# Designed miniproteins, single chains, continued (3), part 8

Each design is a single chain, and the fold is of that chain. pLDDT is the mean over its residues in the fold that is shown.

## One batch from the design tools (miniprotein)

Design m8262
Fold by ESMFold2-Fast:
Structure m8262 (fold): chain A 56 residues (1-56)
Amino acid sequence: ELEKEYKELQKKLKEVSRQYTAARAAGDVERARQLLDEMTKLSKEIKELNKKIKEK
């Protein structure tokens, strides 16, 4: 179900975003970079899935 996948991706993006903020605050540059890449990938997946839901 596309809606379920969308919600799961949104939840995962929120979690990665929190980890990214924590890594930035801790000065963990490598971890922050990795998390930023994951956030970017998740955002693209969410956008693509949202498009599929709208276009049916």
Scores: mean pLDDT 81

Design m8263
Fold by ESMFold2-Fast:
Structure m8263 (fold): chain A 97 residues (1-97)
Amino acid sequence: SDEENLFKTIAKIAREALEALEKGDVEQAEVYLTLLYMTLAIGRLAAKQGKLSPEAVEGLERIEELVDKAVDALRQGNYEEAIKLFKEIIEEAEKLL
């Protein structure tokens, strides 16, 4: 389904960001974070068009909040916190599969 593809894509990008960050590649993690924002924007558009279930909309909103926190952690150089937040993003996305 479109919902499954959305959350699979979110989980995949978040895992790639996590792996880059664990390797100390902050620039690559920021690239994946940008892709994650673009994917969330597509999800938000789908929600506005009534294409997502209410549970998927709530899950997307939780993931959006976690992504904003991850951006702030990366900007502050708090890589340990960013790693924890990316793990939480993956867990939230997988709950919707």
Scores: mean pLDDT 88

Design m8265
Fold by ESMFold2-Fast:
Structure m8265 (fold): chain A 55 residues (1-55)
Amino acid sequence: SSADELNDALEGLSPEELREAVDRTAAIGRARGLSPVERLRELRRILLERYQKLQ
């Protein structure tokens, strides 16, 4: 499920990688004026892409 994929990424990424994903999401959200839901979607995308790259 989509929740299982996100959970795998959260467990597999380092604390530093998680922090960098959050910081990048905040920067993109400010630059593009994203809503909270859009920012959450962007964070999920970044986390899954980073996790996929590690596999």
Scores: mean pLDDT 84

Design m8266
Fold by ESMFold2-Fast:
Structure m8266 (fold): chain A 77 residues (1-77)
Amino acid sequence: MEDLELARYYGEMASHYLVQGAILEAQGDTEKGAALRQKGEDILQQALDESSPEGAKLAREVYEQGKRAAEEAKAAL
């Protein structure tokens, strides 16, 4: 239970940083955008390393949703 909550939380945080990074890149802040994307990737990797198989799957699903949202955010700008 706690493992799945933690995995979801980290997946959501990784998604958040990916979306913010994509928005900053679209706004011209490519260096800050790249740094936020890297932070998101690092958070996801930590979630994958520390989670159960179920938690890792959940974290990946949340991350994939975030990648889609980031691409849509770039396309909207």
Scores: mean pLDDT 78

Design m8267
Fold by ESMFold2-Fast:
Structure m8267 (fold): chain A 101 residues (1-101)
Amino acid sequence: PVPNVDNMELLLRGLRGVIDDALKNSKTEEAKKTVEAIGEALEAIIKGDYEKALELLKKTLSEEEAKKLVKTMVDILNGKGKTLSDFAALVQEAIEKAENK
């Protein structure tokens, strides 16, 4: 479905909720920095600045991981079959990879 303004606000609140929960559960500085970068990338995506979103994520993640996160956030906001659960799983994967990089 094409998102309307109310649906977009609901999806944005959901995405921000996943980020806030991940930040509260982050025990390491690497995890916190990764979650903060994901939050900043979401705000850049909302403004249409996908290049900035990728550069923010590449500070802690590989280019492929950064592209996957950006695509998932964009696909959720555009109603393209991705869920908040898919996003939460990718955020957790990104934290684990950043801590071991």
Scores: mean pLDDT 79

Design m8268
Fold by ESMFold2-Fast:
Parts: C-alpha cells; sequence; structure tokens
Structure m8268 (fold): chain A 55 residues (1-55)
C-alpha cells in the first residue's frame, strides 16, 4: 500500500517510457520518498513519477 504502490507505479511508468531498469528503480525510489517524506498520497506521488518518466 501507499509508498510501495507508488514505488512500483513510478518504476512501471519509467520502463514504459523506455528507461533502463536501473533508471526505473531510481524513479520508483524517488516516488516512494515523496510519499514517505512529504506526506503526498500514493496516487499523487505515482502521477508525479509517471509525469517525470514521460517528460
Amino acid sequence: GGPEDARRAGYEAALKAGLSEEEAERVGEGTQKLVTESGFSAEVAAAMGRASALG
């Protein structure tokens, strides 16, 4: 739930955008940190991660 779902959403979005697995893991980690550090909801953090991966 929450942060873990956000991490996965960011990772999947990055892979779909053509990033490497290594880069996708970093996007996922950043998305998870936003949820845990800033109190963003998982849905908002996932949207931000997806937007970052897509440009």
Scores: mean pLDDT 73

Design m8269
Fold by ESMFold2-Fast:
Structure m8269 (fold): chain A 71 residues (1-71)
Amino acid sequence: MPSLEQQSAAVSAAKAALEVALKAGEDEDTANMIAGEAAKAVLDAGITDPEEGAKYGKKVAEEILKKKKEK
């Protein structure tokens, strides 16, 4: 099980990624998928700081959105 610190960082990443996706005009289902991918990326990276998690989550969301635009 992820630690409480890792879970906190993942939640912060998911919230930040969700906001980025929604502001980019993605629908709710796509935004939730991007938020989930950002949370997973933060957990996989071993990030435990919520502020660092939020920044990383935004970066992951931006990269996913950029790849969709380039395809």
Scores: mean pLDDT 80

Design m8270
Fold by ESMFold2-Fast:
Structure m8270 (fold): chain A 55 residues (1-55)
Amino acid sequence: KKEKEKLREEINKKLEEIGPEVQEKVLSEKLSDDEGQEISLKIIDELEEELEKKI
């Protein structure tokens, strides 16, 4: 839960602050681990949709 929420919150926060620039940075700086990788992929999908709607 901590790892999942932490990743999701940080990614969402960064995306909402900078927008498209955050998406590129998030993809590069994402936390690499078994749960993180699975969550990152799911979050990236959600970020892409939110990014499109926000921008």
Scores: mean pLDDT 55

Design m8271
Fold by ESMFold2-Fast:
Structure m8271 (fold): chain A 59 residues (1-59)
Amino acid sequence: DEEIEERRRRSEELYKKGLEALKQGDKEKAEKLFAEGYIAAGLPEEEAKRLAKEFVEKS
């Protein structure tokens, strides 16, 4: 349970930082932060990077 809670908290923090980077116009930083968030949530690195890129491109 503690490991799941820690992973969720880390993912949420990275997601917030990614959104802040997007608000500042730093899409490259946002993409890296979202990818790290997805990896922390348990996604494979390749899939996490792809999803992060797609999300930033839509933003």
Scores: mean pLDDT 80

Design m8272
Fold by ESMFold2-Fast:
Structure m8272 (fold): chain A 99 residues (1-99)
Amino acid sequence: GSVTLTVKFSGFPFSRLDYSWYKQKEGKEKEFIASIKRDGSTSINEKYKGRVTLSKDVAKNTAYLDIKDLKPEDEGIYYGKATDVITGKTYESKGVKLK
């Protein structure tokens, strides 16, 4: 199976935002999954390489993380973060629980 995780941020042009995705599993530290910068460059944690895809919808101020070939270890709470590259301020999405 696969899943698409969605993060929305209003009030900011996407050209100003770097996006990153994290997973929190109970009893473990928050784990970096992947990021996409305003210039379109991506960084993906080797553990997720080949299984995740990042995209943006500029008109909707929305970033997406697609995860394919879901495994039991993918269970947890997922968070999107946006960083305003001008101010350095970070915004975190509401957590999305994956079972």
Scores: mean pLDDT 75

Design m8273
Fold by ESMFold2-Fast:
Structure m8273 (fold): chain A 74 residues (1-74)
Amino acid sequence: SKEEAAEAIREALLTSKDIGPLAGVIAAYVSKNAKEIIELGEKAVASTDPAERQRLADEIAEKVLKEAELNPFV
């Protein structure tokens, strides 16, 4: 589901070293703003501040869920 995908992305961003595998998942659920969300994800995985990484991961998950609800093909 959209909710499960958003949560999986959030959890993966907290533990991942690379945005690459997640970029495809994000693009599948987000049509118009995929590039922006992926760039935000790159910032999250590059962050050395656990609090910032958590905040960015949560923000990305919420954006993916919201944009997925607006995507007629998901």
Scores: mean pLDDT 72

Design m8274
Fold by ESMFold2-Fast:
Parts: C-alpha cells; sequence; structure tokens
Structure m8274 (fold): chain A 61 residues (1-61)
C-alpha cells in the first residue's frame, strides 16, 4: 500500500545518505521509515527492521 511505498522510499534515501557519509540524517530517515511501517502499515517492529535492512543491503549501503 501507500504506507509501504513511502517507507521504502524513506529507507532508500536513508541508504543513499549513509553511502554519502551523512549518518545522522540517514538514521533519522530510517527512524521515520520504521515509524511508518509500524504505525501506518501495521507491521511488527521486527518486520519493519527486516524491511529497512533489506533496502539498505539492496541499495549497496
Amino acid sequence: GAALARAEALAREGAELLKAGDVEKGNALFREAHRVLVEEAGLSEEEADGRIVKVVIDNGA
């Protein structure tokens, strides 16, 4: 749904920032992606963490 797509976009932007060396801004985007996955998409915290980690790995960060 729209919440999953938004969270994945936030996680991809966060991964790009990590690759650029902006750890603080990258981590802020991962926290927002996690919030969207848990609070809006209804995922567990464990499922949300797994999805963010997958996006980071898939984006080469």
Scores: mean pLDDT 84

Design m8275
Fold by ESMFold2-Fast:
Structure m8275 (fold): chain A 66 residues (1-66)
Amino acid sequence: SAEAEAYYRRGRELFAQRRYEEAIEAFRKALELDPTYEEARKLLVLALQEAGRTEEALRLAREYRD
């Protein structure tokens, strides 16, 4: 959806600014609107890693893999 894409783009901007906690929230909102948004899933895992939330990143990465 356009709204999910808008949150994803905002998350990318925040990530580029190293505002990882805000990027995480933006990517989570994108995934609430579209749970199949692969690009948002990948960047959410990466943002969690950059924020030092390693356990959350690992759990989420396992959830998203086949």
Scores: mean pLDDT 87

Design m8276
Fold by ESMFold2-Fast:
Structure m8276 (fold): chain A 47 residues (1-47)
Amino acid sequence: MEVRTEKVVERFSGGLYKYLGDRPVTDEELQERRNKEIEEARKKAEE
């Protein structure tokens, strides 16, 4: 069993970032995020 990690950052004005830490991400969560992004892109293209 393997998990991926993602960086958790807080974005500030002017393009600055504050690194908050790493969070493990499962394949299921990645798939859900991917589906949401695809759906948003489709909505923008259709609308």
Scores: mean pLDDT 68

Design m8277
Fold by ESMFold2-Fast:
Structure m8277 (fold): chain A 65 residues (1-65)
Amino acid sequence: SMQEKLERLRERLEKLGPATVAEVIGILRELGFPDSLIGEVAYRLQQKGREFTAEEVVEIVEEIL
């Protein structure tokens, strides 16, 4: 389910710590998120900074869904 994917995303990002856009994209691809969503997440993260917490990434993904 989408909720299970979001939980796995949070767990992986929490374990990694602050993540770059490239690291976030890699994790989203591994977890099977759609390319359209990955592109929108990458765009929004690039506007905001260089490194992101799990909470920041998950919030953006939830806004797009």
Scores: mean pLDDT 88

Design m8278
Fold by ESMFold2-Fast:
Structure m8278 (fold): chain A 83 residues (1-83)
Amino acid sequence: MLSPLQLEALVRVSMMLILAFVSGAPEELLRALAELGRLVEVASDEAVRAALPAIEEAERALLAGDFERALEAAREAVRILRE
């Protein structure tokens, strides 16, 4: 079973992916968000906690329609989860 922290992060990433898809975001951002979701599912709670600020930044940028900032933040979250 996913931890509560992993589940929270995965729900946020899944909602971001849906929003990005519906908004017609670039394929590169869709791929980064999908990769982020995959990494959250297998990450430790420590790694997920470290990545949360970047995930929150990606969410804020995406809600603002700033796809470039969302991509940068999503990539930073992926980097943290990969180490």
Scores: mean pLDDT 86

Design m8279
Fold by ESMFold2-Fast:
Structure m8279 (fold): chain A 86 residues (1-86)
Amino acid sequence: MNLPSAEEIKADIAGVAERLKKAVEEGNIVQASRLSTALGILITALSFVDPELAEKARELFSKANKALDAGNTEEAIKYLDELAKL
């Protein structure tokens, strides 16, 4: 099975996280939902090549989702910014 490198997956996570942050800031629920799904898939892929980095990414993503569910948009943006800088 040919998986992308951890560096490639990390770069994709950063890009998707930045786009998700923008969608959340703009209140674009449809785009945010699509990007959140893509981000979850990328974090799962990262877990097969770099499990420690994937655990950190998953924790940040979980915190962002909990903040969004609570209506704390600013807190969610903070965690997405950290995920983009992973």
Scores: mean pLDDT 83

Design m8280
Fold by ESMFold2-Fast:
Structure m8280 (fold): chain A 76 residues (1-76)
Amino acid sequence: SEAERLAELREAFELAAAGVLAEMRADPRATPEDLAELEALRAEGLARLAAATSVEEAEAVVEEALARMQAILDRA
């Protein structure tokens, strides 16, 4: 069902975002500000996913949020 796929996308996002945060926490050059920005992007992504009404919208949210989180990790 669409509801089941939306739940799967939320879980996949939570796991992927946790991985980005874990990698940032392991970087000795990471600042508290970098971690705060990643936590804010994770929270924004989860809120947007909770508001998503279609699988297509949810997939776009996951792609955009993870790309933004990865960009912060890559510049730290």
Scores: mean pLDDT 86

Design m8281
Fold by ESMFold2-Fast:
Structure m8281 (fold): chain A 68 residues (1-68)
Amino acid sequence: MRRLRVTVDGDVAEVAAQIGVLPGVKSVRADPAARTLEVDVEPQYAEEVAARIKALPGVRSVEDLGEV
C-alpha cells in the first residue's frame, strides 16, 4: 500500500467520505483535531487518487508518505 497524508481546511468528515469512494482507496483514517486524513491506497492508483484529492474542495495539501 501507499499512504497519503491529506491536510484539510474544510469539513474533515465530508472530505473523508469523498476520498473513501475513490478507486484503489482501501482505508481512510481521520484526525479531526489535527485536520488531517491518512489514506491507504493501492500503489497503481496512488498518483491518480492524489490528483483527485488535491482537486476536492476543502483540501489544502496532499503528501505521499511512501509504502506501508
Scores: mean pLDDT 82

Design m8282
Fold by ESMFold2-Fast:
Structure m8282 (fold): chain A 71 residues (1-71)
Amino acid sequence: SSTIIRVMAHELGISVELARELVEKAIELLKRYSREEAIRKLKEFAKSLGVELSDEQAEGVIDAAEAILKE
């Protein structure tokens, strides 16, 4: 959802394009790994893009990805 991506960009203080990459990666990770493993790997991915996510921020991105996958 474009709305979820824009909200995430605003909350994290990043571009809409970067927020989209993080949510798309979170969706990929949730299909392959547990929630805890997905959070850890998402933080590693974000760091490779120059973004340092707190645990709470990473959980927020994973929650957005889970909401998209549920639909």
Scores: mean pLDDT 85

Design m8283
Fold by ESMFold2-Fast:
Structure m8283 (fold): chain A 93 residues (1-93)
Amino acid sequence: MEKVIEAAKELAKLAQSDLPLEEQRKRVMEILKKYGLSPSTVPEALLLVADEIDPETLAAVYNLLRKLGLTTPDAEERMRAYLEAQGLEIAPP
């Protein structure tokens, strides 16, 4: 799970970039491949290691994945509950 934490840090940096959405999507796929992660499983992987990631970093990553359509409603609800418990808000759906 250490690779998920490192991927989250790179994804958070990407979320702060001024790149177009299409380029951000390409970069997300490259980061996921670099760490051996799948777009279909990364929301669940982030939930499994949420307590090991800085909440602000996690919120930035989650908002990026939602923007790119890479989350599920179930993962979104669970991530929202976790981040709100940490005193953070994620962008509304």
Scores: mean pLDDT 78

Design m8284
Fold by ESMFold2-Fast:
Structure m8284 (fold): chain A 58 residues (1-58)
Amino acid sequence: MAARQAAREAAARALPAERLELNREIAEKLREIGDATQAYLDAKKAGDEEAAAEAAAA
């Protein structure tokens, strides 16, 4: 029996559920940024500053 705690948790879950959706979308976009950063780092690792600059411009 945890009616008092359950009610509080249910209300807290209802609000975070919607915010969790937004947080998930933000995480997806951050992954895309990470992917682009990885491509740039790969070009730099090859020692090709010109290639890195071109990749960043594209």
Scores: mean pLDDT 66

Design m8285
Fold by ESMFold2-Fast:
Structure m8285 (fold): chain A 63 residues (1-63)
Amino acid sequence: SLDEELAALGKQYAQAVANGDYATAAELAERAVELARQLEGERGELLRGQAERALEAAREKLA
């Protein structure tokens, strides 16, 4: 399910950040944004916002 895929991406993102692998973290966050856009309603908006913030944070570390 999309929920399971998003949860898995979140765990992988946390691991990438813990390893200092911000390039992988950014790729994982980009996938999470794409998946979250398939969700409707308030929960979809919340998860999309969280994924977009995670992507921005990872990109800032690469700059």
Scores: mean pLDDT 84

Design m8286
Fold by ESMFold2-Fast:
Structure m8286 (fold): chain A 73 residues (1-73)
Amino acid sequence: SDAEEAVRSIEFAYEQASKLPTKEAGVEAFRRAALSIAEHYGFDTEKVREAIEKAGDDLEKQREAAIEVVREQ
């Protein structure tokens, strides 16, 4: 399904972001990647953006929030 393909892409983006030298760089890279993935698969990018923003600067919580939004669609 598109949702499960998007989830796999988000998980890969999380792994790549986790390898960046700072938490700030990882959080920013993940946010940009997650929004790009949502746009590519036709999901609500504003819902993904809002969920990531509410998760704050915690990369794991941002990952969880983005996946939840995608799976609800």
Scores: mean pLDDT 87

Design m8287
Fold by ESMFold2-Fast:
Structure m8287 (fold): chain A 72 residues (1-72)
Amino acid sequence: SEEEAEEFLKKGDEYYRQGKWKEAGNYYTKAAKIYLDLGEVGKSAEMLGKAGRAYLQAGDLPGVLKAGSLFA
């Protein structure tokens, strides 16, 4: 649901502020998938951008590539 996506975004932002980049990326990716399923392409793209940035800061190249693949 949209509310579930918003909760995952909130958790992503919380982990991002804590410097837990990989966890932040994982929650942003979960939010992006829900927004995509709801047809909210713009919100999904925004979440994938946040996830990519978080994974990049974590040094998680597989995470960055996975987030990028969802943009296509």
Scores: mean pLDDT 80

Design m8288
Fold by ESMFold2-Fast:
Structure m8288 (fold): chain A 84 residues (1-84)
Amino acid sequence: AAELLERIRRLLREGIAAAKAGDLEAARRAAEEAARLALTAAPEEARRAHERAEAEARAAGYSEIEVEIAGNMAAALAAIRKLL
């Protein structure tokens, strides 16, 4: 459990750093892996956070890659919150 939480946190840090550097593809890959682990750890919370974040990002006019990153990062954050 602790190892899974640390892996999700590490992937979120990597995704945020990549996004800040302008590497959206690296950010997407890190976010996807974090979300995959999040769905394993807290499936309902991760799914709801993902759906909400994608809907909000899409409504705000973000690109599809940014929408995917937002959804996946929200799923990971929801899992971290559930595991704490």
Scores: mean pLDDT 86

Design m8289
Fold by ESMFold2-Fast:
Structure m8289 (fold): chain A 61 residues (1-61)
Amino acid sequence: EIEKFIEELVEEIEKISEKEITLTKEDVEEIKKKLKELNITPEIVKLYWEKLDERFDEKYN
């Protein structure tokens, strides 16, 4: 479901951002809201999440 993908994506973004910047819970909710407003498909969310995971591994390994 797209909501679950968005939640996972937001968690990954928060995890990465915590290393460089501190996101408030309000900021995280804002990101979720914008993703829903953009009608991002599950495929796009999955691709974006996979890209973030690759960048995270590359940056922190």
Scores: mean pLDDT 61

Design m8290
Fold by ESMFold2-Fast:
Structure m8290 (fold): chain A 86 residues (1-86)
Amino acid sequence: SQIDKSYDAVLKALKDEAKKNDGKITGSQASGVAKQAMLKSGMPDSAAQQASQQILQLGKQQGVITADQAADAAKQGVKQALQQQG
């Protein structure tokens, strides 16, 4: 699906950014990278904004995060923005 392709693009962008920083990135760095990748892949601004906020919150709790942790936070934010809780 288009959403799955967007998640793949986000994870790839986050992993590329993490490689510059020994596999870990700040919430602010991850937030910006994920938002940009989501918008470029056609995700609505509301979903990109919510994903960004979830990543920033995770970064505040842990300081530095992995690309996988940031991608999981982004998925949670998108789910919240689409009002789908399972």
Scores: mean pLDDT 80

Design m8291
Fold by ESMFold2-Fast:
Structure m8291 (fold): chain A 60 residues (1-60)
Amino acid sequence: MEPLSEEELLKIIAEAIENGSLPVISEEVAKQLQEFLLKLIEENPNWNREELEKYIKEKV
């Protein structure tokens, strides 16, 4: 599986907002969340898209 790109992370965040897993947030907060998630992926290189989506749903 290819590593998650910044564009894919933004799509995951957008989908989480649409699904109600995340509240509607500003572009600034979305950028900060993207950077935070990129660091989580860097620290957890075994995480795939599904595991990241699960984390977002469970922590919100």
Scores: mean pLDDT 69

Design m8292
Fold by ESMFold2-Fast:
Structure m8292 (fold): chain A 78 residues (1-78)
Amino acid sequence: PDIPSEKWQKAKTPEEQEEVAKEWIDKLAPYPFSPESLRAFVEREFKEVFGKDLSEYPSVVEYLDKVLAELEKRLAAA
C-alpha cells in the first residue's frame, strides 16, 4: 500500500495527523491479516512510517480497535 508520508509531513494539527493515520489503516484492511497480525503490523510499522508511537494518538488506537472488530466479525461469518 502507498505510504502517506507526504500527507503526514503536511499534517500540522493532531486532527490532520489522525486522519492520515486512519486512511493508512483503511488501506491495510483488504490484505489477508488476522486481527492479531494486523495489530502487530500497525504497531510496528506506525513508528517506521510516521516516526511516532501509535500510543500517542488515542483516537487512532480506537479506530484500529474498530477495524480489528470488523475483521473478527468477517472471519467469524466466513
Scores: mean pLDDT 76

Design m8293
Fold by ESMFold2-Fast:
Structure m8293 (fold): chain A 100 residues (1-100)
Amino acid sequence: MSEEQREAEARANLEAARELLEEAKELLEKAEEALKEGNVEEARKYLEEARVKIIAAALHVAAASFLLGEDHPEVQELRKEVKELAERLERLEKEVEEAE
C-alpha cells in the first residue's frame, strides 16, 4: 500500500470510529435517562445498541492503529474514548441488572 493510500484508509477508519462513538454516547445518555425514569427494558435496548457501536468503533480504531501505528495521537485519543465508553456501558448494564 502506498503511504497516501495508507493515510486515506486510516483517516476513513478514524472518521468511522468517531461517528460510532458519538452515536454510542447518545445511546448511553438515553439509557441513563430511561433508568432514571424506571424504564429498565428501554434502558436495556439502548445499552445493547450502544454495545454494538462501541465494538464497531474499537475495530475501526484497531484498523487505524495498524495503518498509522499505536503511538499516533488520534489513535491514542480514540482508544481512550472507547475505553471510557465501554466502562460507562458496563456500569449501566450493572444498574439494569440491579433494577430487575
Scores: mean pLDDT 87

Design m8294
Fold by ESMFold2-Fast:
Structure m8294 (fold): chain A 68 residues (1-68)
Amino acid sequence: SEKDKEAINALAKSLEDQDSLSEIGKKNLIEGIKTGPLEGELKEKALEVVEKAKNKEEIIKGLKELGK
């Protein structure tokens, strides 16, 4: 849905506004996605993006692709 795309793009933007993403920050992001408004396949894809990414920049890129 459009709201799910907005939520994903908001997550990507919040990460862009941060200097770095720590391991604790990555765990908090995963929990936020699990407990947040995203449901179904889009939630699973967002979790996969975060878990597979090697750094903050890859998370941002992957989330933006899902938000298209």
Scores: mean pLDDT 77

Design m8295
Fold by ESMFold2-Fast:
Structure m8295 (fold): chain A 65 residues (1-65)
Amino acid sequence: SQAEELFAKGKELLAKAKTAEEAEEAGRLFDHAGVLASNQGNEELKAEAAALGKEARELYLKLKG
């Protein structure tokens, strides 16, 4: 599904993120994946996307300085 594709892309970007901008992009992908998962009734993917979205946000704040 599109939600799963966005979630996978977010995970790949988060794993490689070295800049605040890359962490922010990963977070946006997780947010979008979470919205789509919610619309599809996929509570498991929604929860996973929310958790990794928080990790991306924390990395963004750390890299932003």
Scores: mean pLDDT 88

Design m8296
Fold by ESMFold2-Fast:
Structure m8296 (fold): chain A 78 residues (1-78)
Amino acid sequence: SDKLKLVAELAKKAAELLKQGDIDTAITLLKKAAELARADGSEVGKRVAELLEEAIKAAQEGDVDKAIELAEEAAKEA
């Protein structure tokens, strides 16, 4: 799916931003990626959206390492 390809690229970029300490921009990209994954309507899109939503929560809670891991996993599955 072209939407899931874009989700993978957004999730990868968000993981890079998290590694650089740009948490707010990363969260913005993760939110956009989650919306696109939900809009895909597939079972894969649903699972990827759930991983991205968990990554957002981890980032908001200050668990940057977990947020990076979840964002990279979402990118790999998309």
Scores: mean pLDDT 88

Design m8297
Fold by ESMFold2-Fast:
Structure m8297 (fold): chain A 81 residues (1-81)
Amino acid sequence: MSEQEKIEKEIEEAFKNGDYEKAVKLGEEAKKKGLELSAETLMAVAMAAYKLGKYELAKEYAEEAEKKGHEDASGLLNLAK
């Protein structure tokens, strides 16, 4: 499993388990390492940040997910306003 695939799986599992802080932390670590995350994984980090009240961070990840073609990103961007 690549480092990218491993971190994406961990982000999605953390989000599913309601561990939003872990999902955001892993997303930030992936960005620091220069890893390209899928639109779905970026959206999971955006939703986790939104749940934590980190609306500016949620908007950043949702905008990046939208650039990669994630259908739900625009909905979250409207909620983060």
Scores: mean pLDDT 77

Design m8298
Fold by ESMFold2-Fast:
Structure m8298 (fold): chain A 60 residues (1-60)
Amino acid sequence: MSERELVLRLIALKLRIIGIELELERLKEEGGPEEEIEKLEKELEELKEEVKRLEEELAK
């Protein structure tokens, strides 16, 4: 994978993370539904782990 492709993937992942964080904030302020909040929190955690892996790879 090229450095540019790695950077583009990081940008795409970070945009997804921001979108999920904003949606979680809205759902929490609205008081539910809790099943959606749990699902988004799990997805957010997975995406953050993926970002860490790619950032480590880019830092090499």
Scores: mean pLDDT 81

Design m8299
Fold by ESMFold2-Fast:
Structure m8299 (fold): chain A 86 residues (1-86)
Amino acid sequence: GSELEKLRKELEELYKRALELAKEVLAIATDREKILRAIGLRLRAIGLYLDGELALKKKDLEAARKAIEELREVIRELEELKAEVA
């Protein structure tokens, strides 16, 4: 497979994971601050997914990798948040 195909698949998998984590946090969180943080992280994931998709359309592999790395940071923050609200 091409590098573009690998990055596209990775971007899609990370985006789906971020949305599912945000959904899980929002389902159980009762604290206003934690709910707002989950919403903010979800919006950031959406923006990063769009940035990654645009980078892939332009064949900008460096920009695509940056969006993927920043999505991993969002996932980490959502996993930490989920642990705090569980």
Scores: mean pLDDT 90

